# Designs tried in a protein design run: designed miniproteins, single chains, continued (5). Part 99

Each design is a single chain, and the fold is of that chain. pLDDT is the mean over its residues in the fold that is shown.

## One batch from the design tools (miniprotein)

Design m19436
Fold by ESMFold2-Fast:
Structure m19436 (fold): chain A 77 residues (1-77)
Amino acid sequence: LEEAIRALEEAIEALRAGDRISALAHLAKAYQAATAAGLEEFARETAERVLSALRAGDVEGAIRTLEEAREFLRKQL
């Protein structure tokens, strides 16, 4: 879970910096870590929501979704 939280934080910072490529790489790492922790459905839904927001040009919505996912994972610790 700690690895997934770190990857989500890195994805948020990348999006704030305008680095979409790094953000997607960190999102993929967060997805893998969350799935390994048994949270596959949550990981899939979060990734789909983030990717959908980014396709729509809604960077702020993508960041909000990542922040919500980070807080959810912190509650699992």
Scores: mean pLDDT 84

Design m19437
Fold by ESMFold2-Fast:
Structure m19437 (fold): chain A 79 residues (1-79)
Amino acid sequence: TTTTVSTGQSPDGKYTFTVTVTDDDGPTPTRTATLKVQDASTGKLVDEDSATGPKDARPVVTVKIEDGVVTVKVTMLAP
């Protein structure tokens, strides 16, 4: 099992984004991507989404911030 973590922030610095990608090398290899959005000042979890696909799938992460509402979506694109 291999885990990769990437972090970022919203342009206003209000939110911190953490993307975790985990590869499972079992008999049916899979890739799971998880996005967590936290308030940058408090560390409180605001929203989270995850998706699983085959190990060679490409995770696509979408974050929408509109009128103070944060919506996240993770999708795994098959090769």
Scores: mean pLDDT 77

Design m19438
Fold by ESMFold2-Fast:
Structure m19438 (fold): chain A 55 residues (1-55)
Amino acid sequence: EQAKNDRKVQVILDSARQLLESGMPTEDVKALAVKVAEALGLSPEQIQQIIEEIE
């Protein structure tokens, strides 16, 4: 349960890091990460965590 959601968060963060390294603006990366997290059914708390990690 928790481990599956933690893995989803990690995959999103890894993808976000790659996009940031490619020179994509932080705001665009955050917006994309939120959309992916919502599509994967992550909780609002986990979505907030992703936003904070990218900032």
Scores: mean pLDDT 78

Design m19439
Fold by ESMFold2-Fast:
Structure m19439 (fold): chain A 83 residues (1-83)
Amino acid sequence: MAELERLEAEALAAIEAGRREEALALLDRIVELLGLSEAQREYLRALLEGLLEVIANGDAALGQALAAELAPLRERAQEEAEK
């Protein structure tokens, strides 16, 4: 779990900083660690590339606004998983 937590933190930081290549490389490592299929990796990679493109077009605030809107949904899902 420590490796997954580290990769997730690094991936989030790379996304927030707009470091596209690092974020994609970290996503690949997370996918390998979780044992996700090639199709799932392609889907997640495409979603991440789209998000990074929005950030790279000079609107990091838009990318962070999207992350903030998704945070409550992620927190709720995680609380349900813990309970």
Scores: mean pLDDT 65

Design m19440
Fold by ESMFold2-Fast:
Structure m19440 (fold): chain A 80 residues (1-80)
Amino acid sequence: FEEEARRLREEAEELRETDPLRAAELYALSGLAYYRAGRYDEAIRLITEAERLLESLGPEYQELVDGLRALRDRIEAAAA
């Protein structure tokens, strides 16, 4: 799961410039994998990056942003 999280993060970083929507999806998946690995700081950071990318793309992605915010809040609570 930790190895999978790293792979997904690296793929997201590569796609950030060329395909930000796919990059956001991969950042979110990487964040979930880090959360499952107990790496809360990494999980929060990556989900925040996914949120930022979706916000930059436009209001049509608001539902996805809201979902990621709820997930980030849950992870932050677990990390406290």
Scores: mean pLDDT 81

Design m19441
Fold by ESMFold2-Fast:
Structure m19441 (fold): chain A 100 residues (1-100)
Amino acid sequence: MVTLGDVLAALDAGDKERLLNLIRELIEQAKSETDEGKKYALLSLIASVLQGAIDRGLLTKEEAKELVDELQKIADTLSDPELRERMKTLIDYLKKKIDS
């Protein structure tokens, strides 16, 4: 199970392969989560981790785009329209950041 400490350690070390594996594990957890609030919390964590990785130059533009597209697909499964709009705002921000 991925912890916040695991993610922060990978970001701090610049360990791209470990970070990608942790992001993929968080994505799988979010896909499997049935509680809406917990799913949103996982998606928000993934968005924050992606932001940190992009800011540190750890991801190529293509890798970042692929992961953000996957995050969008999972966010689209949220039944709460308010949580979907919050995720859309975060994802739009990440897409803009990748293109800058």
Scores: mean pLDDT 83

Design m19442
Fold by ESMFold2-Fast:
Structure m19442 (fold): chain A 64 residues (1-64)
Amino acid sequence: GEQEIKDLIKELTGASDEEAERVVKLLREGRGDAAGALLMNRLGASAEQAEKVLQLAKEAGLLP
């Protein structure tokens, strides 16, 4: 669910609750590309870590 995605973002990147919420908002809006860019460029995630978050979001039905 949404909380599991937020927890994963925080675990992988050390992001705050507010930063993780921004990523989840983009995912809810169907903006997986923008979410991935924020994870990598702002939060310091690797491409592999960003892909894990996007895949979990798809499995949770948060991203198409």
Scores: mean pLDDT 85

Design m19443
Fold by ESMFold2-Fast:
Structure m19443 (fold): chain A 79 residues (1-79)
Amino acid sequence: SALLDAALAAIEAGDLEAALAALKELVENLPVTEQIGWILRAIGLILDIELNKDDAAAVEAARAELKALIREVAARSAA
């Protein structure tokens, strides 16, 4: 849960690099194919945030999706 809390805090702060680093730690014991899948999904959402910087609603939606993805990863890693 400390990694989950750190990842969510990083997303709120706009520190997408720290959020991606926390995601990599959350998935480290999963099969490599799953790790790649989660990382690529996160990169897609990070790109959505970066490409829509001037659209507050689009950024908020992409950040909410990234938080949901991080919560899914934490649940998957706990299973």
Scores: mean pLDDT 84

Design m19444
Fold by ESMFold2-Fast:
Structure m19444 (fold): chain A 110 residues (1-110)
Amino acid sequence: SLMDEIYLRLLLISLSASLIAARGAVEKKDYETAIRELEAAIELAEEIKELLAKLYPEAAEELEELLEELIRLLEEARRAVEEKDYERALELLEEAERKVDELIKLVNKL
């Protein structure tokens, strides 16, 4: 539905915002904010994955693989923050940001 498509766009914007906030927190070595924003990003990515499977089942395989890779990167970034390896967390977040850009481009072609 149109409402589900609008909701998907809002979730993508929220995911991008959480990643920007997580990167800022990691750069400042703000452990609590970094963990909170990464957990929010993971939950948003999981919700986007479920919504995309519902709205675009024909594209589901390609989108699911991209979302699963994104979720893995975010979980690894969260673990890096837990280990206080902020350099690795930044590298993983840069990869996650590239995957979100790729996801947005693919969704825009649907």
Scores: mean pLDDT 89

Design m19445
Fold by ESMFold2-Fast:
Structure m19445 (fold): chain A 89 residues (1-89)
Amino acid sequence: MKLDNEIRELALKAVPLLDEEMYKLAEEGRKAALEKDYKKAKEYLDKVIELISKKDPELAAKIAEVAAKSDEAAAALITAMYLLLEEKK
């Protein structure tokens, strides 16, 4: 599977688990990604992963595995989560 498809599928599975706190973290992570601060975007994603792990530890582990591949992959994951949440509104 192409990495972009895997990122989108994981983000789609995560979106129903996201609350207002996770949405704010995803928004901040997206802002960091737009400024090309991928390390900061990854820090926000790591916080979202911790919160997801309390609801779905298997999904959190899969997201963490993809995020560990690069800071850019982590930034793409948090961006996908944010954009899918905005699309739902």
Scores: mean pLDDT 82

Design m19446
Fold by ESMFold2-Fast:
Structure m19446 (fold): chain A 66 residues (1-66)
Amino acid sequence: GSELDAATRAGAEVGGNGYTATAARLALEYMRQGYSLDEAAEKAGELTGVSKSTAKAAAERALELL
């Protein structure tokens, strides 16, 4: 599936609202730009209001689904 599909599924599995899936998608985008998983999750969390730990869990799950 696409990165969007992976992020959407990861958000549903990790839990939370639609912003959890958005945080995962943004984290994957930051990682493609050269940021580490921790840096990407922190940035995605700040933009979406999702905690860094939740954003990181969703991003890790999205990577497994790619």
Scores: mean pLDDT 83

Design m19447
Fold by ESMFold2-Fast:
Order: sequence, then C-alpha cells, then structure tokens
Structure m19447 (fold): chain A 68 residues (1-68)
Amino acid sequence: SLTDELREEIRRVREEAERLEGELARKAVQLADKAMEHLDRGMQGDSEALLEALRLLGEARRLVEEAK
C-alpha cells in the first residue's frame, strides 16, 4: 500500500541520515521521526497529517543529500 511504501521510505531516509555526521544529518533524523508521527496520524484519518508527513519526508531527503 502507499502507506507501507511511505513508512519504508521514511525508515530508509532515517537510516541513511544516521550513517552521516553533522548538523544537517541530525536535523534529517528529527524530520524523519516527525514524518513517521504524522504518517501514523494520517493513517487514523487525518489527511492534513498525511500531507505534512510527505512534506517532512521531502525535507529530510533533501538534507540527507546536502549532508553527503
């Protein structure tokens, strides 16, 4: 499902961020954790939380690429 794919993507980005050092990497981990929290709320019927999870995932991914 889309939700399972999003959860796996958030987990992947978080793991990649944890392998990196520095402030951007630490922020990416925090954003990935927030994305997971919002995804869990979105699964309970909060469509705004689902959109926020997608936004936070995108920001976390961007920071991971910048930290490399």
Scores: mean pLDDT 85

Design m19448
Fold by ESMFold2-Fast:
Structure m19448 (fold): chain A 103 residues (1-103)
Amino acid sequence: AAAERARALAARFRELAAARRPIAEIRLDERVDAAGVPLSVDVEVVEGPALGPEASAALLRGLAEAYALLAEAAETGDPALRDRAAEAFGRGVLEAQRLLEAA
């Protein structure tokens, strides 16, 4: 289910952040609805020396927050949670792009 997938992704991102793994790239293959909310997502995390542990952890925590909110939104149907998830997701993606361009 969508909620289960989102929760699994949130947990994975939290685990990677806690382990302080160096992240070279995060690849997201996602489909979104008309409101910009992800319908499905496949995630590939590429380890490497491109980002320091602090930057990698911050990025992964942002993505974990977004997917945790998406899991709650999928379970409750609360549009406010979907809006918050979209904002958190946008912040995480934007920060990832800035870090990758700056590295």
Scores: mean pLDDT 69

Design m19449
Fold by ESMFold2-Fast:
Structure m19449 (fold): chain A 82 residues (1-82)
Amino acid sequence: SSMDQMNSLIQQLQSYFDNNDYQGAFDIQNQIIDQINTMSVDDQQNVYNQIQQIYNSSTDPQSQVMLSNLGNIIQQQIRMGR
């Protein structure tokens, strides 16, 4: 399912941030953005909530900035889909 693919990408994103691999994280964020546009609004909200949980668990300023930017992009997609 689209959610199974998205959950895999989110797990990879968290792994890259845990390892301070910002280039890997950036590449996975772009894949998440591409995938989010094919999903229902309810699934997009689920993805947003998962990204916010990673943000809340992060202590790294660079990861927080990148996750905040991703969250803003997802929120824009949710608004455009409604």
Scores: mean pLDDT 88

Design m19450
Fold by ESMFold2-Fast:
Structure m19450 (fold): chain A 85 residues (1-85)
Amino acid sequence: GPYVLSERQKTVVRVVLAGVKEGLSLEEIARRVLEALGLDPSDAVVFAVARHEVAEVREMILELQRELGREPSLEEVIEYLEKHG
């Protein structure tokens, strides 16, 4: 069956989607993700890992947005990630 996102992963998706809709930089979205997870954004290793994951999720959101021709809902992004993970 398709990959099922955890509640923590759904939190990451929610924060990344909101940041994409606001037009934020990848670095700013990564900071917001770390804050939402209760992690320290000043830790360079933690930040680098989060930035990589945010970049992957952001690219999938942008791909879905291109397919839909509009901004996706959180539910549409979760379904897209579960289908393609």
Scores: mean pLDDT 83

Design m19451
Fold by ESMFold2-Fast:
Structure m19451 (fold): chain A 74 residues (1-74)
Amino acid sequence: SAAEEAALAEARAVIDAMAAELRAAKQNGSSDEELDAIEKRGLARLLRLMRGLSEAQRDAVLAELQRAMNEVKA
């Protein structure tokens, strides 16, 4: 549905924003505590968005999150 597509797009935007903030923080020499805080904020937003999603959509969001986090860690 259009609402499900919108929710998935919002989840992707949250993942992309979190990954971008983590990359910038790493380049600026931020502490592990600051990096953890960024991850916790992003994950909290994702968990709230995922409450309205189907199991398959949640799996897709988690797969995108894992991909983005692997790219940040590389």
Scores: mean pLDDT 82

Design m19452
Fold by ESMFold2-Fast:
Structure m19452 (fold): chain A 93 residues (1-93)
Amino acid sequence: MVEKGKEVFLKYMASRHGEDGEGTEGVAINLKKDSLADYLPGVLHYYPEAKKPGSELEDEVIKDILRNGIPDIIPALDLSDEEIDALVAWLKS
Protein backbone atom coordinates (compact mmCIF):
# COMPACT_ATOMS: atom_id res chain seq x y z
CA MET A 1 0.00 0.00 0.00
CA VAL A 2 2.63 2.61 1.01
CA GLU A 3 4.79 1.67 -2.04
CA LYS A 4 1.76 2.12 -4.32
CA GLY A 5 0.98 5.44 -2.60
CA LYS A 6 4.44 6.78 -3.45
CA GLU A 7 3.99 5.64 -7.07
CA VAL A 8 0.63 7.43 -7.34
CA PHE A 9 2.15 10.53 -5.71
CA LEU A 10 5.09 10.54 -8.16
CA LYS A 11 2.70 10.28 -11.12
CA TYR A 12 0.20 12.99 -10.12
CA MET A 13 1.76 15.29 -7.51
CA ALA A 14 5.56 15.13 -7.45
CA SER A 15 6.01 17.76 -10.19
CA ARG A 16 4.47 20.30 -7.76
CA HIS A 17 5.26 18.80 -4.32
CA GLY A 18 8.71 17.24 -4.87
CA GLU A 19 9.58 13.54 -5.03
CA ASP A 20 9.29 13.06 -1.23
CA GLY A 21 6.41 15.51 -0.74
CA GLU A 22 8.81 18.13 0.68
CA GLY A 23 7.13 20.94 -1.29
CA THR A 24 8.44 23.75 -3.46
CA GLU A 25 8.83 27.24 -1.97
CA GLY A 26 6.10 29.56 -3.21
CA VAL A 27 4.30 26.75 -5.09
CA ALA A 28 3.37 23.88 -2.74
CA ILE A 29 3.65 22.91 0.92
CA ASN A 30 5.58 20.07 2.54
CA LEU A 31 2.69 17.59 2.69
CA LYS A 32 3.86 15.73 5.81
CA LYS A 33 5.23 18.60 7.94
CA ASP A 34 3.39 21.81 6.99
CA SER A 35 -0.28 22.61 7.52
CA LEU A 36 -2.24 23.44 4.38
CA ALA A 37 -3.82 26.44 6.15
CA ASP A 38 -0.41 28.09 6.80
CA TYR A 39 0.02 28.54 3.02
CA LEU A 40 -3.65 28.65 1.95
CA PRO A 41 -5.68 30.30 4.77
CA GLY A 42 -8.87 30.18 2.66
CA VAL A 43 -8.90 26.38 3.04
CA LEU A 44 -10.06 26.81 6.67
CA HIS A 45 -13.46 27.92 5.32
CA TYR A 46 -13.91 24.38 3.92
CA TYR A 47 -11.76 22.28 6.29
CA PRO A 48 -11.09 23.69 9.80
CA GLU A 49 -8.91 20.60 10.43
CA ALA A 50 -6.44 21.86 7.78
CA LYS A 51 -4.50 23.64 10.56
CA LYS A 52 -2.91 20.23 11.26
CA PRO A 53 0.02 18.91 9.19
CA GLY A 54 -1.02 16.46 6.45
CA SER A 55 0.37 13.51 8.41
CA GLU A 56 -1.95 14.39 11.34
CA LEU A 57 -5.15 15.05 9.36
CA GLU A 58 -7.96 12.49 9.59
CA ASP A 59 -7.93 10.04 6.65
CA GLU A 60 -11.48 11.03 5.63
CA VAL A 61 -10.52 14.73 5.39
CA ILE A 62 -7.54 13.95 3.14
CA LYS A 63 -9.67 11.62 0.97
CA ASP A 64 -12.38 14.28 0.59
CA ILE A 65 -9.82 16.88 -0.51
CA LEU A 66 -8.31 14.43 -3.03
CA ARG A 67 -11.74 13.46 -4.45
CA ASN A 68 -13.48 16.86 -4.51
CA GLY A 69 -10.67 19.40 -4.29
CA ILE A 70 -11.14 22.82 -2.69
CA PRO A 71 -12.87 25.46 -4.84
CA ASP A 72 -10.38 27.89 -6.44
CA ILE A 73 -7.50 26.39 -4.40
CA ILE A 74 -6.95 22.67 -5.13
CA PRO A 75 -8.34 20.82 -8.18
CA ALA A 76 -10.09 17.48 -7.67
CA LEU A 77 -7.81 14.56 -8.56
CA ASP A 78 -9.19 11.96 -10.98
CA LEU A 79 -8.08 9.00 -8.84
CA SER A 80 -9.66 5.66 -7.94
CA ASP A 81 -10.58 4.89 -4.32
CA GLU A 82 -7.63 2.45 -4.17
CA GLU A 83 -5.20 5.15 -5.38
CA ILE A 84 -6.59 7.61 -2.80
CA ASP A 85 -6.25 5.02 0.00
CA ALA A 86 -2.66 4.30 -1.09
CA LEU A 87 -1.79 8.03 -1.16
CA VAL A 88 -3.19 8.53 2.37
CA ALA A 89 -1.19 5.53 3.66
CA TRP A 90 2.02 6.94 2.11
CA LEU A 91 1.36 10.47 3.42
CA LYS A 92 0.97 9.14 6.97
CA SER A 93 4.05 6.91 6.76
Scores: mean pLDDT 64

Design m19453
Fold by ESMFold2-Fast:
Structure m19453 (fold): chain A 129 residues (1-129)
Amino acid sequence: SALEERFLALLRRLAADPAMRPFWELDVERAAELYARLRNPASLQGLLERLEAGEISAEEALDLLLQFQRDIIELQNPEAAAAMSKEQIFQSFLDMILAAAELFNSEEEVARVRGLLDELGALFREAYG
């Protein structure tokens, strides 16, 4: 999918960037393999397109996103995945986005991203907390 291709392209760019490599020893080939194994055509791929088309609700899209994030954590730490709450899974997703943003952006851009992620977290707690 386009989302999968963009995710893999981002991971490859992260690993290839000389400025970031000393701080993040990410095995890109291993990460790409894990992502390929976790893909579900009914979930993360096309979520935004399906939401925009009205094929799924925002609640259904969020549940699919949370399941995808839980599946990622479960591959590395099944005990943690089983013990984490819905809020903790969602927060781990937001933390992952913020960590990626911090690698390529100015402090001002990171502050803006953090603000958006904080707002998303607050909306999640209000709607589903």
Scores: mean pLDDT 60

Design m19454
Fold by ESMFold2-Fast:
Structure m19454 (fold): chain A 61 residues (1-61)
Amino acid sequence: PISEEDRRRLLLTTGLFVLGVSEEEARKVMAGEVDEATRERLIEVAEKYLKEMKEKAKKRK
């Protein structure tokens, strides 16, 4: 139900949170001032984190 653009923004934000990057670095990523490889890595980290959190929530219930 969310647009592809909103989903991408959410994944980038989640990846930044998981990696604990500085506010300055987070601003650069959100402004699109980083290369594609960096954005792709952040999305990968976010997806892995969300998958693990989903499994934990299901298991711990």
Scores: mean pLDDT 74

Design m19455
Fold by ESMFold2-Fast:
Structure m19455 (fold): chain A 71 residues (1-71)
Amino acid sequence: DSLKKKAEEVRKKREFAEKMLSDQEAKARALGAQDPSKKPLYDEEAKAAEENREKLTKEYTEKEKALLEKL
C-alpha cells in the first residue's frame, strides 16, 4: 500500500512538472511572437522547457513503473 502511495506521489510530481514546463514553453513562444526582436531568446527558453519536460516525463514514468512493479 505504501508503494501505491509513492507511485501516486511520483505521478503527481510528474504531472505538476509537465504542466509547469508546458506553460513555460507556451509562454515563451507567445512572447517571442509578440516581440520579434527577442524571439531568438524566447525560442531558446521554449526549447529548454520542452527538453526538460521530455527528460522529466521519462524519469518519472520509469520511477512510477518501478514502484508499481514491486506490487
Scores: mean pLDDT 83

Design m19456
Fold by ESMFold2-Fast:
Structure m19456 (fold): chain A 63 residues (1-63)
Amino acid sequence: GMIDKLQQFIQQLEEQIQKIERQIAELKSVSTPDDRETILERQILEGMRALLQGIKSFIQSQI
């Protein structure tokens, strides 16, 4: 049913969040973690993570 599909979507969102968290961790471990380009890329990834977490929380609040 619809609830099962929403739970599958939550799982997919969690997998994407984990992928983004790994990318953020990798950026923090580079030789130039504080350069402007690396900071901007990290901020974009952190923003994407926050949006996906928001979508996940919204769906969880509905089921």
Scores: mean pLDDT 84

Design m19457
Fold by ESMFold2-Fast:
Structure m19457 (fold): chain A 108 residues (1-108)
Amino acid sequence: GKEAAEEAGRAAELAREAALAAARGDTEKAKRLAERALEEARRALELGKKGGKKALEAAKSALGAAETARLAAEKGTPESAAAGGASASGGLFSASLAAREAGGEPPP
């Protein structure tokens, strides 16, 4: 439902910020943001069990993005940061679709 989609979107945004921090060489900030993204993604998964297929898919996508961002923070390479950014974009898209299924306003 809506709550799972919102948490998945929040996790994906945190994963995106973590990937951006890693790309800038701020590995400590990237690590902190990635850990927060993982916590939000775990909450989204728990909510997604009751939220329908799109909400569960969004939560799984957000978890993958958070894990990729954590690896980017650990490696500190532009290649790993780019992978983190791509995963986060996918997570945001999935969260948008889940919000639409839950009767939320579609993105512009």
Scores: mean pLDDT 77

Design m19458
Fold by ESMFold2-Fast:
Structure m19458 (fold): chain A 80 residues (1-80)
Amino acid sequence: GLDAAEEALRSVPGTKRVVRAGDTVAALFDSPEQAEEAARKGKEAGGDSVTSYRAVPAGDGYIALVSSAPPTAPNAGVPF
């Protein structure tokens, strides 16, 4: 579930901050490669409970996003 995804994001080397906001877990990284790997690991750990995952640039860093939100709500707000 999403708890497993949050734990996976916290365990990725280079994780600066992890935040859970409703149906979304976000983790802050310094590099796009770390953020992309974290999003993938979050999806792998969360399995079928994860409906979307992605890595996006945010300020001076990158955010890995893993969400269990319904497909009809495509954009969850970024908590950073």
Scores: mean pLDDT 75

Design m19459
Fold by ESMFold2-Fast:
Structure m19459 (fold): chain A 74 residues (1-74)
Amino acid sequence: MKEIDKLEKEFEKLTKEIKEIDEQLDIDSSLGVAEQADRLRAAGNQDLIKRSGELGKRRVELMLKIEELKRKYG
């Protein structure tokens, strides 16, 4: 079904963008807990976290729509 394919492509695109943000936010495992927390609180990281959250909401909406269509037509 073309509609499901289109939604799945959008979902994959959002997943890739979120993964890229997560990689940028990747906490160096060699850092202590306090240093990891400080990095997450940095202004630039807060903007990335906000963007990731917005993309995550859109991804969840697409996931629910895909699941509904698959349940209805699968």
Scores: mean pLDDT 71

Design m19460
Fold by ESMFold2-Fast:
Structure m19460 (fold): chain A 86 residues (1-86)
Amino acid sequence: MLSLEELSKMTVREALERREELSNFLQVLVEAAYVYYPDELLTEEVLEETLEYLASISPFVKELLSKYPKDASAFEKVEGLLKELE
């Protein structure tokens, strides 16, 4: 299974091609990032924008993200969510 560290080194498109190696939450995250950032690396900036997008369309994701401090990095939030959901 691909880790978040491995994902941060590839483009969103490359990560989506390997979606079967992703956890359920990472699949959702990568699919959402692909809508706006298909050729960008899954950097902290791309993750922040993707999490904001998911929170805007999903009350469930918004509630999960509310558990984290506002000053926490997107990377820390995703790692925390992966541990909580897996």
Scores: mean pLDDT 77

Design m19461
Fold by ESMFold2-Fast:
Structure m19461 (fold): chain A 79 residues (1-79)
Amino acid sequence: SEAEKLKEEAEQFKKETLEKLDAAKTLEEVQAVLAETQRRVAELYERARDYPEVLKYLQELAEELMKHAQEKVKELAAA
């Protein structure tokens, strides 16, 4: 179904974004990843508007990515 395809695309996006955050060496690089993340999440939300389960999944995904980014910022500030 389209809902399952959106979930699969969102999961791939999550994996790629986490890898980019882990690889970031500067706050500027983290900010660039977050800007792209906000753009991609907005696109996925628009595509998923008719699929409540996908919207819930995207909300949880966005929260997890934000938490990971905050932890990465803390690591870079401590280095």
Scores: mean pLDDT 84

Design m19462
Fold by ESMFold2-Fast:
Structure m19462 (fold): chain A 89 residues (1-89)
Amino acid sequence: DKAAEEERLKKILEEARETARRVKESLTPEDKEKLDKMIEKLEKELEKLMPLLKPEEKELLEEVKKNSDRIEYIYIGQALLGFALERQR
């Protein structure tokens, strides 16, 4: 049960990192502006997400917050948000 959820989360995070790498390869000034807006939205969503997270996920969230200026962590944060919201169903 818990182990299966952790494996699924790892796959989702790996896919998010892969997507971020692809975006980084073709990053334009316009893409940077979009990423800045994503960071602002992510900060608000992460505050609401905090009570829904397991301790290990909260640790990852703190890592995302410390590195929110990096595109890889923006995508990791989005993936974590989606995973946690799906788990609440």
Scores: mean pLDDT 73

Design m19463
Fold by ESMFold2-Fast:
Structure m19463 (fold): chain A 57 residues (1-57)
Amino acid sequence: MYVVITAGPLEGLRLEVVKKENNDYLIRTPDGREIFLSEYLKENLEAPAGVTVESAD
């Protein structure tokens, strides 16, 4: 399972989902950190971003 950023400066970035908890996703960043998606977006985006979730089928 991946999260795909659909708007903003990180548009097109695919992030591996480690686990889902309480309407958030623990993701692996490109530099190898594990962080919740909501916190990653706050770190990297000053404006609202579009996000979608894709299955890794």
Scores: mean pLDDT 70

Design m19464
Fold by ESMFold2-Fast:
Structure m19464 (fold): chain A 115 residues (1-115)
Amino acid sequence: SEEAREHLRKAIDHLEQAIEAIEKGDLDSAIRHIDQALDHLREALRYITDERAKLEAEIHMGIALINIGLAKKFKDMELLRLAVHELAHAVIIMAKALNDEEIKKKAEEIIEKVK
């Protein structure tokens, strides 16, 4: 699905912007970009027909949501790094389900940046 691939590319772009905001110590900007990445990942999920991949991606997105909530409450930037890491894993899972090696590789690069 091209629609799913477009949403995954937009999610990757927002995760890259979230990492840049984290590196600059801009908590509000990082949260905004992570929230936008989540919205695009939710849209991409609608096109995933592999039930296992869908569930695994939803689990990673759920863990990210917990970390975002804690980051907002405690002003903790490291929890936003963990949220980005989890959302990048969701992208990898959905990219594999779509057999998209380019999107998968870009998400793997995000994981390396937040290690």
Scores: mean pLDDT 92

Design m19465
Fold by ESMFold2-Fast:
Structure m19465 (fold): chain A 70 residues (1-70)
Amino acid sequence: GEELRERAAEAARELLAEHPELSEAQREKILRLVREGRFDQAGALLQLLAGPEAGERFGRIVRELREELA
């Protein structure tokens, strides 16, 4: 629920900090998707804008957080 979304948003912020090439609007879109629990869409957008490594890393973080908070 809420804790998963907050932790995922924190992780997304850290990933976005490594990608200064992204616009503020692109960062806000990704963080909004994460806060809405739309993790697959957030990961896909991260992959499109920041590359496959960023998308894969976010997907792994969400998977690990789901296991921790189960």
Scores: mean pLDDT 84

Design m19466
Fold by ESMFold2-Fast:
Structure m19466 (fold): chain A 102 residues (1-102)
Amino acid sequence: LPPRLQRLYKNKKNGYVANTGSVAMMLILLDEFGVKPKSKFISEEEAYEMLLEWFKKNNIKLKSDYGSEMILEALELLAKKKNLSVGEVMRKVEAEVEKNRV
């Protein structure tokens, strides 16, 4: 996954705000999984917690609890759900992150 970006991002579909590209990417993944954040301004810690809760609720065993590896596992699951390659899903998510940049 790309390094953490220190830029403001506003999700155009739901209006949630992220202060890094990693959080913006996690918000896109959470939206695809049907998970709604508790507030409009989401920290990286809150985004990881929501992602972990989603994995637990769906009885999915994580191979790693390291943040970037969790995001990679989420991308792999989304790819399987949409019947796309991981590369295609990653490109689409990264493009949406860039579109959400303020």
Scores: mean pLDDT 74

Design m19467
Fold by ESMFold2-Fast:
Structure m19467 (fold): chain A 72 residues (1-72)
Amino acid sequence: MEEVRERLRELLKKLGFSDEEIDYIIARTDEAGLRLLTLVAEALLKSGGQVTPEEVDRIAAEAGVPVAPPPP
């Protein structure tokens, strides 16, 4: 599990996320979500994308995985 978190942190850093943003995402995401986010981050990095957290959320929503609780 720790290696998945470190892999995701590395990928998100390459995508332009801060350490604080990465820690927030990891803390809010379960094991299945961490795997999905890792795949999403790898796809974004492979495409050469520098993306915002909003773009990651959009892709995760299309995949059917929420990364944060919905607003009331």
Scores: mean pLDDT 67

Design m19468
Fold by ESMFold2-Fast:
Structure m19468 (fold): chain A 91 residues (1-91)
Amino acid sequence: SLSLEELNTLIGMILRIIGAEIDIDWGRLSADQARAFIQDVAAILKKLFPDAAAEIDAATARALALVDAGDLRGALDVMRDLILSLIKKYS
């Protein structure tokens, strides 16, 4: 099972993905904050979907590279697409 902290992190990412369609301030995060959040979400996703570890790692690497390039919106899009893909595979 997830810890309360891990669950709050996952909920936070889902809310940011929902808010990206409504014009949220995702791009106002520092690069360090964005990297930490992406890594925390990736760790939680690997606990929930262990069979998808390779897909999660590949998407996480792409998202982190986009953060390093200053593309926080692109990083959010990669994480959104990852979460939607994982939901489709398990629904």
Scores: mean pLDDT 76

Design m19469
Fold by ESMFold2-Fast:
Structure m19469 (fold): chain A 62 residues (1-62)
Amino acid sequence: SAAEEKALEVLKTSDDEEELRKALLVLNSITVSEDAKKEAQELYENSKNEKTKEALKGASFL
């Protein structure tokens, strides 16, 4: 979905804690595709941005 794509883009590119939190809330409110779950898991494991990892600790879909 467009919401899923936008939220993932924010998680990959943003350095703003509030934007990352809002992106996670969007993903938690929808049915996340398997491809998107895989991308989020890769970000959680491999991201160099600690803010992104912290936001993803709240993921209900992982």
Scores: mean pLDDT 82

Design m19470
Fold by ESMFold2-Fast:
Structure m19470 (fold): chain A 88 residues (1-88)
Amino acid sequence: SLEEAGREVIETLERLKKDIKERLKEGKPFKVTRGPDLDKPDKVFDTEEELKNAIERVEKAIEEVRELIEKGTLTPEKLRELVWRALS
């Protein structure tokens, strides 16, 4: 279901957020592979500022997906948009 897809996206984004936080703590860069679904090259977060901004974007996307699931207003288009924003 769409709600199950949304929950799976939340789990994926929570893991991504954790990984970025670990890299930030260690002072290491983080690379995100962007597949054909996003039509973007691989993104590397090199600086502390880039990592912090990436964490904020991912956190906002998680919160918005959760709210849309709770309200029953999640759409496939909005889910894709939120994934795109999280990985930008």
Scores: mean pLDDT 76

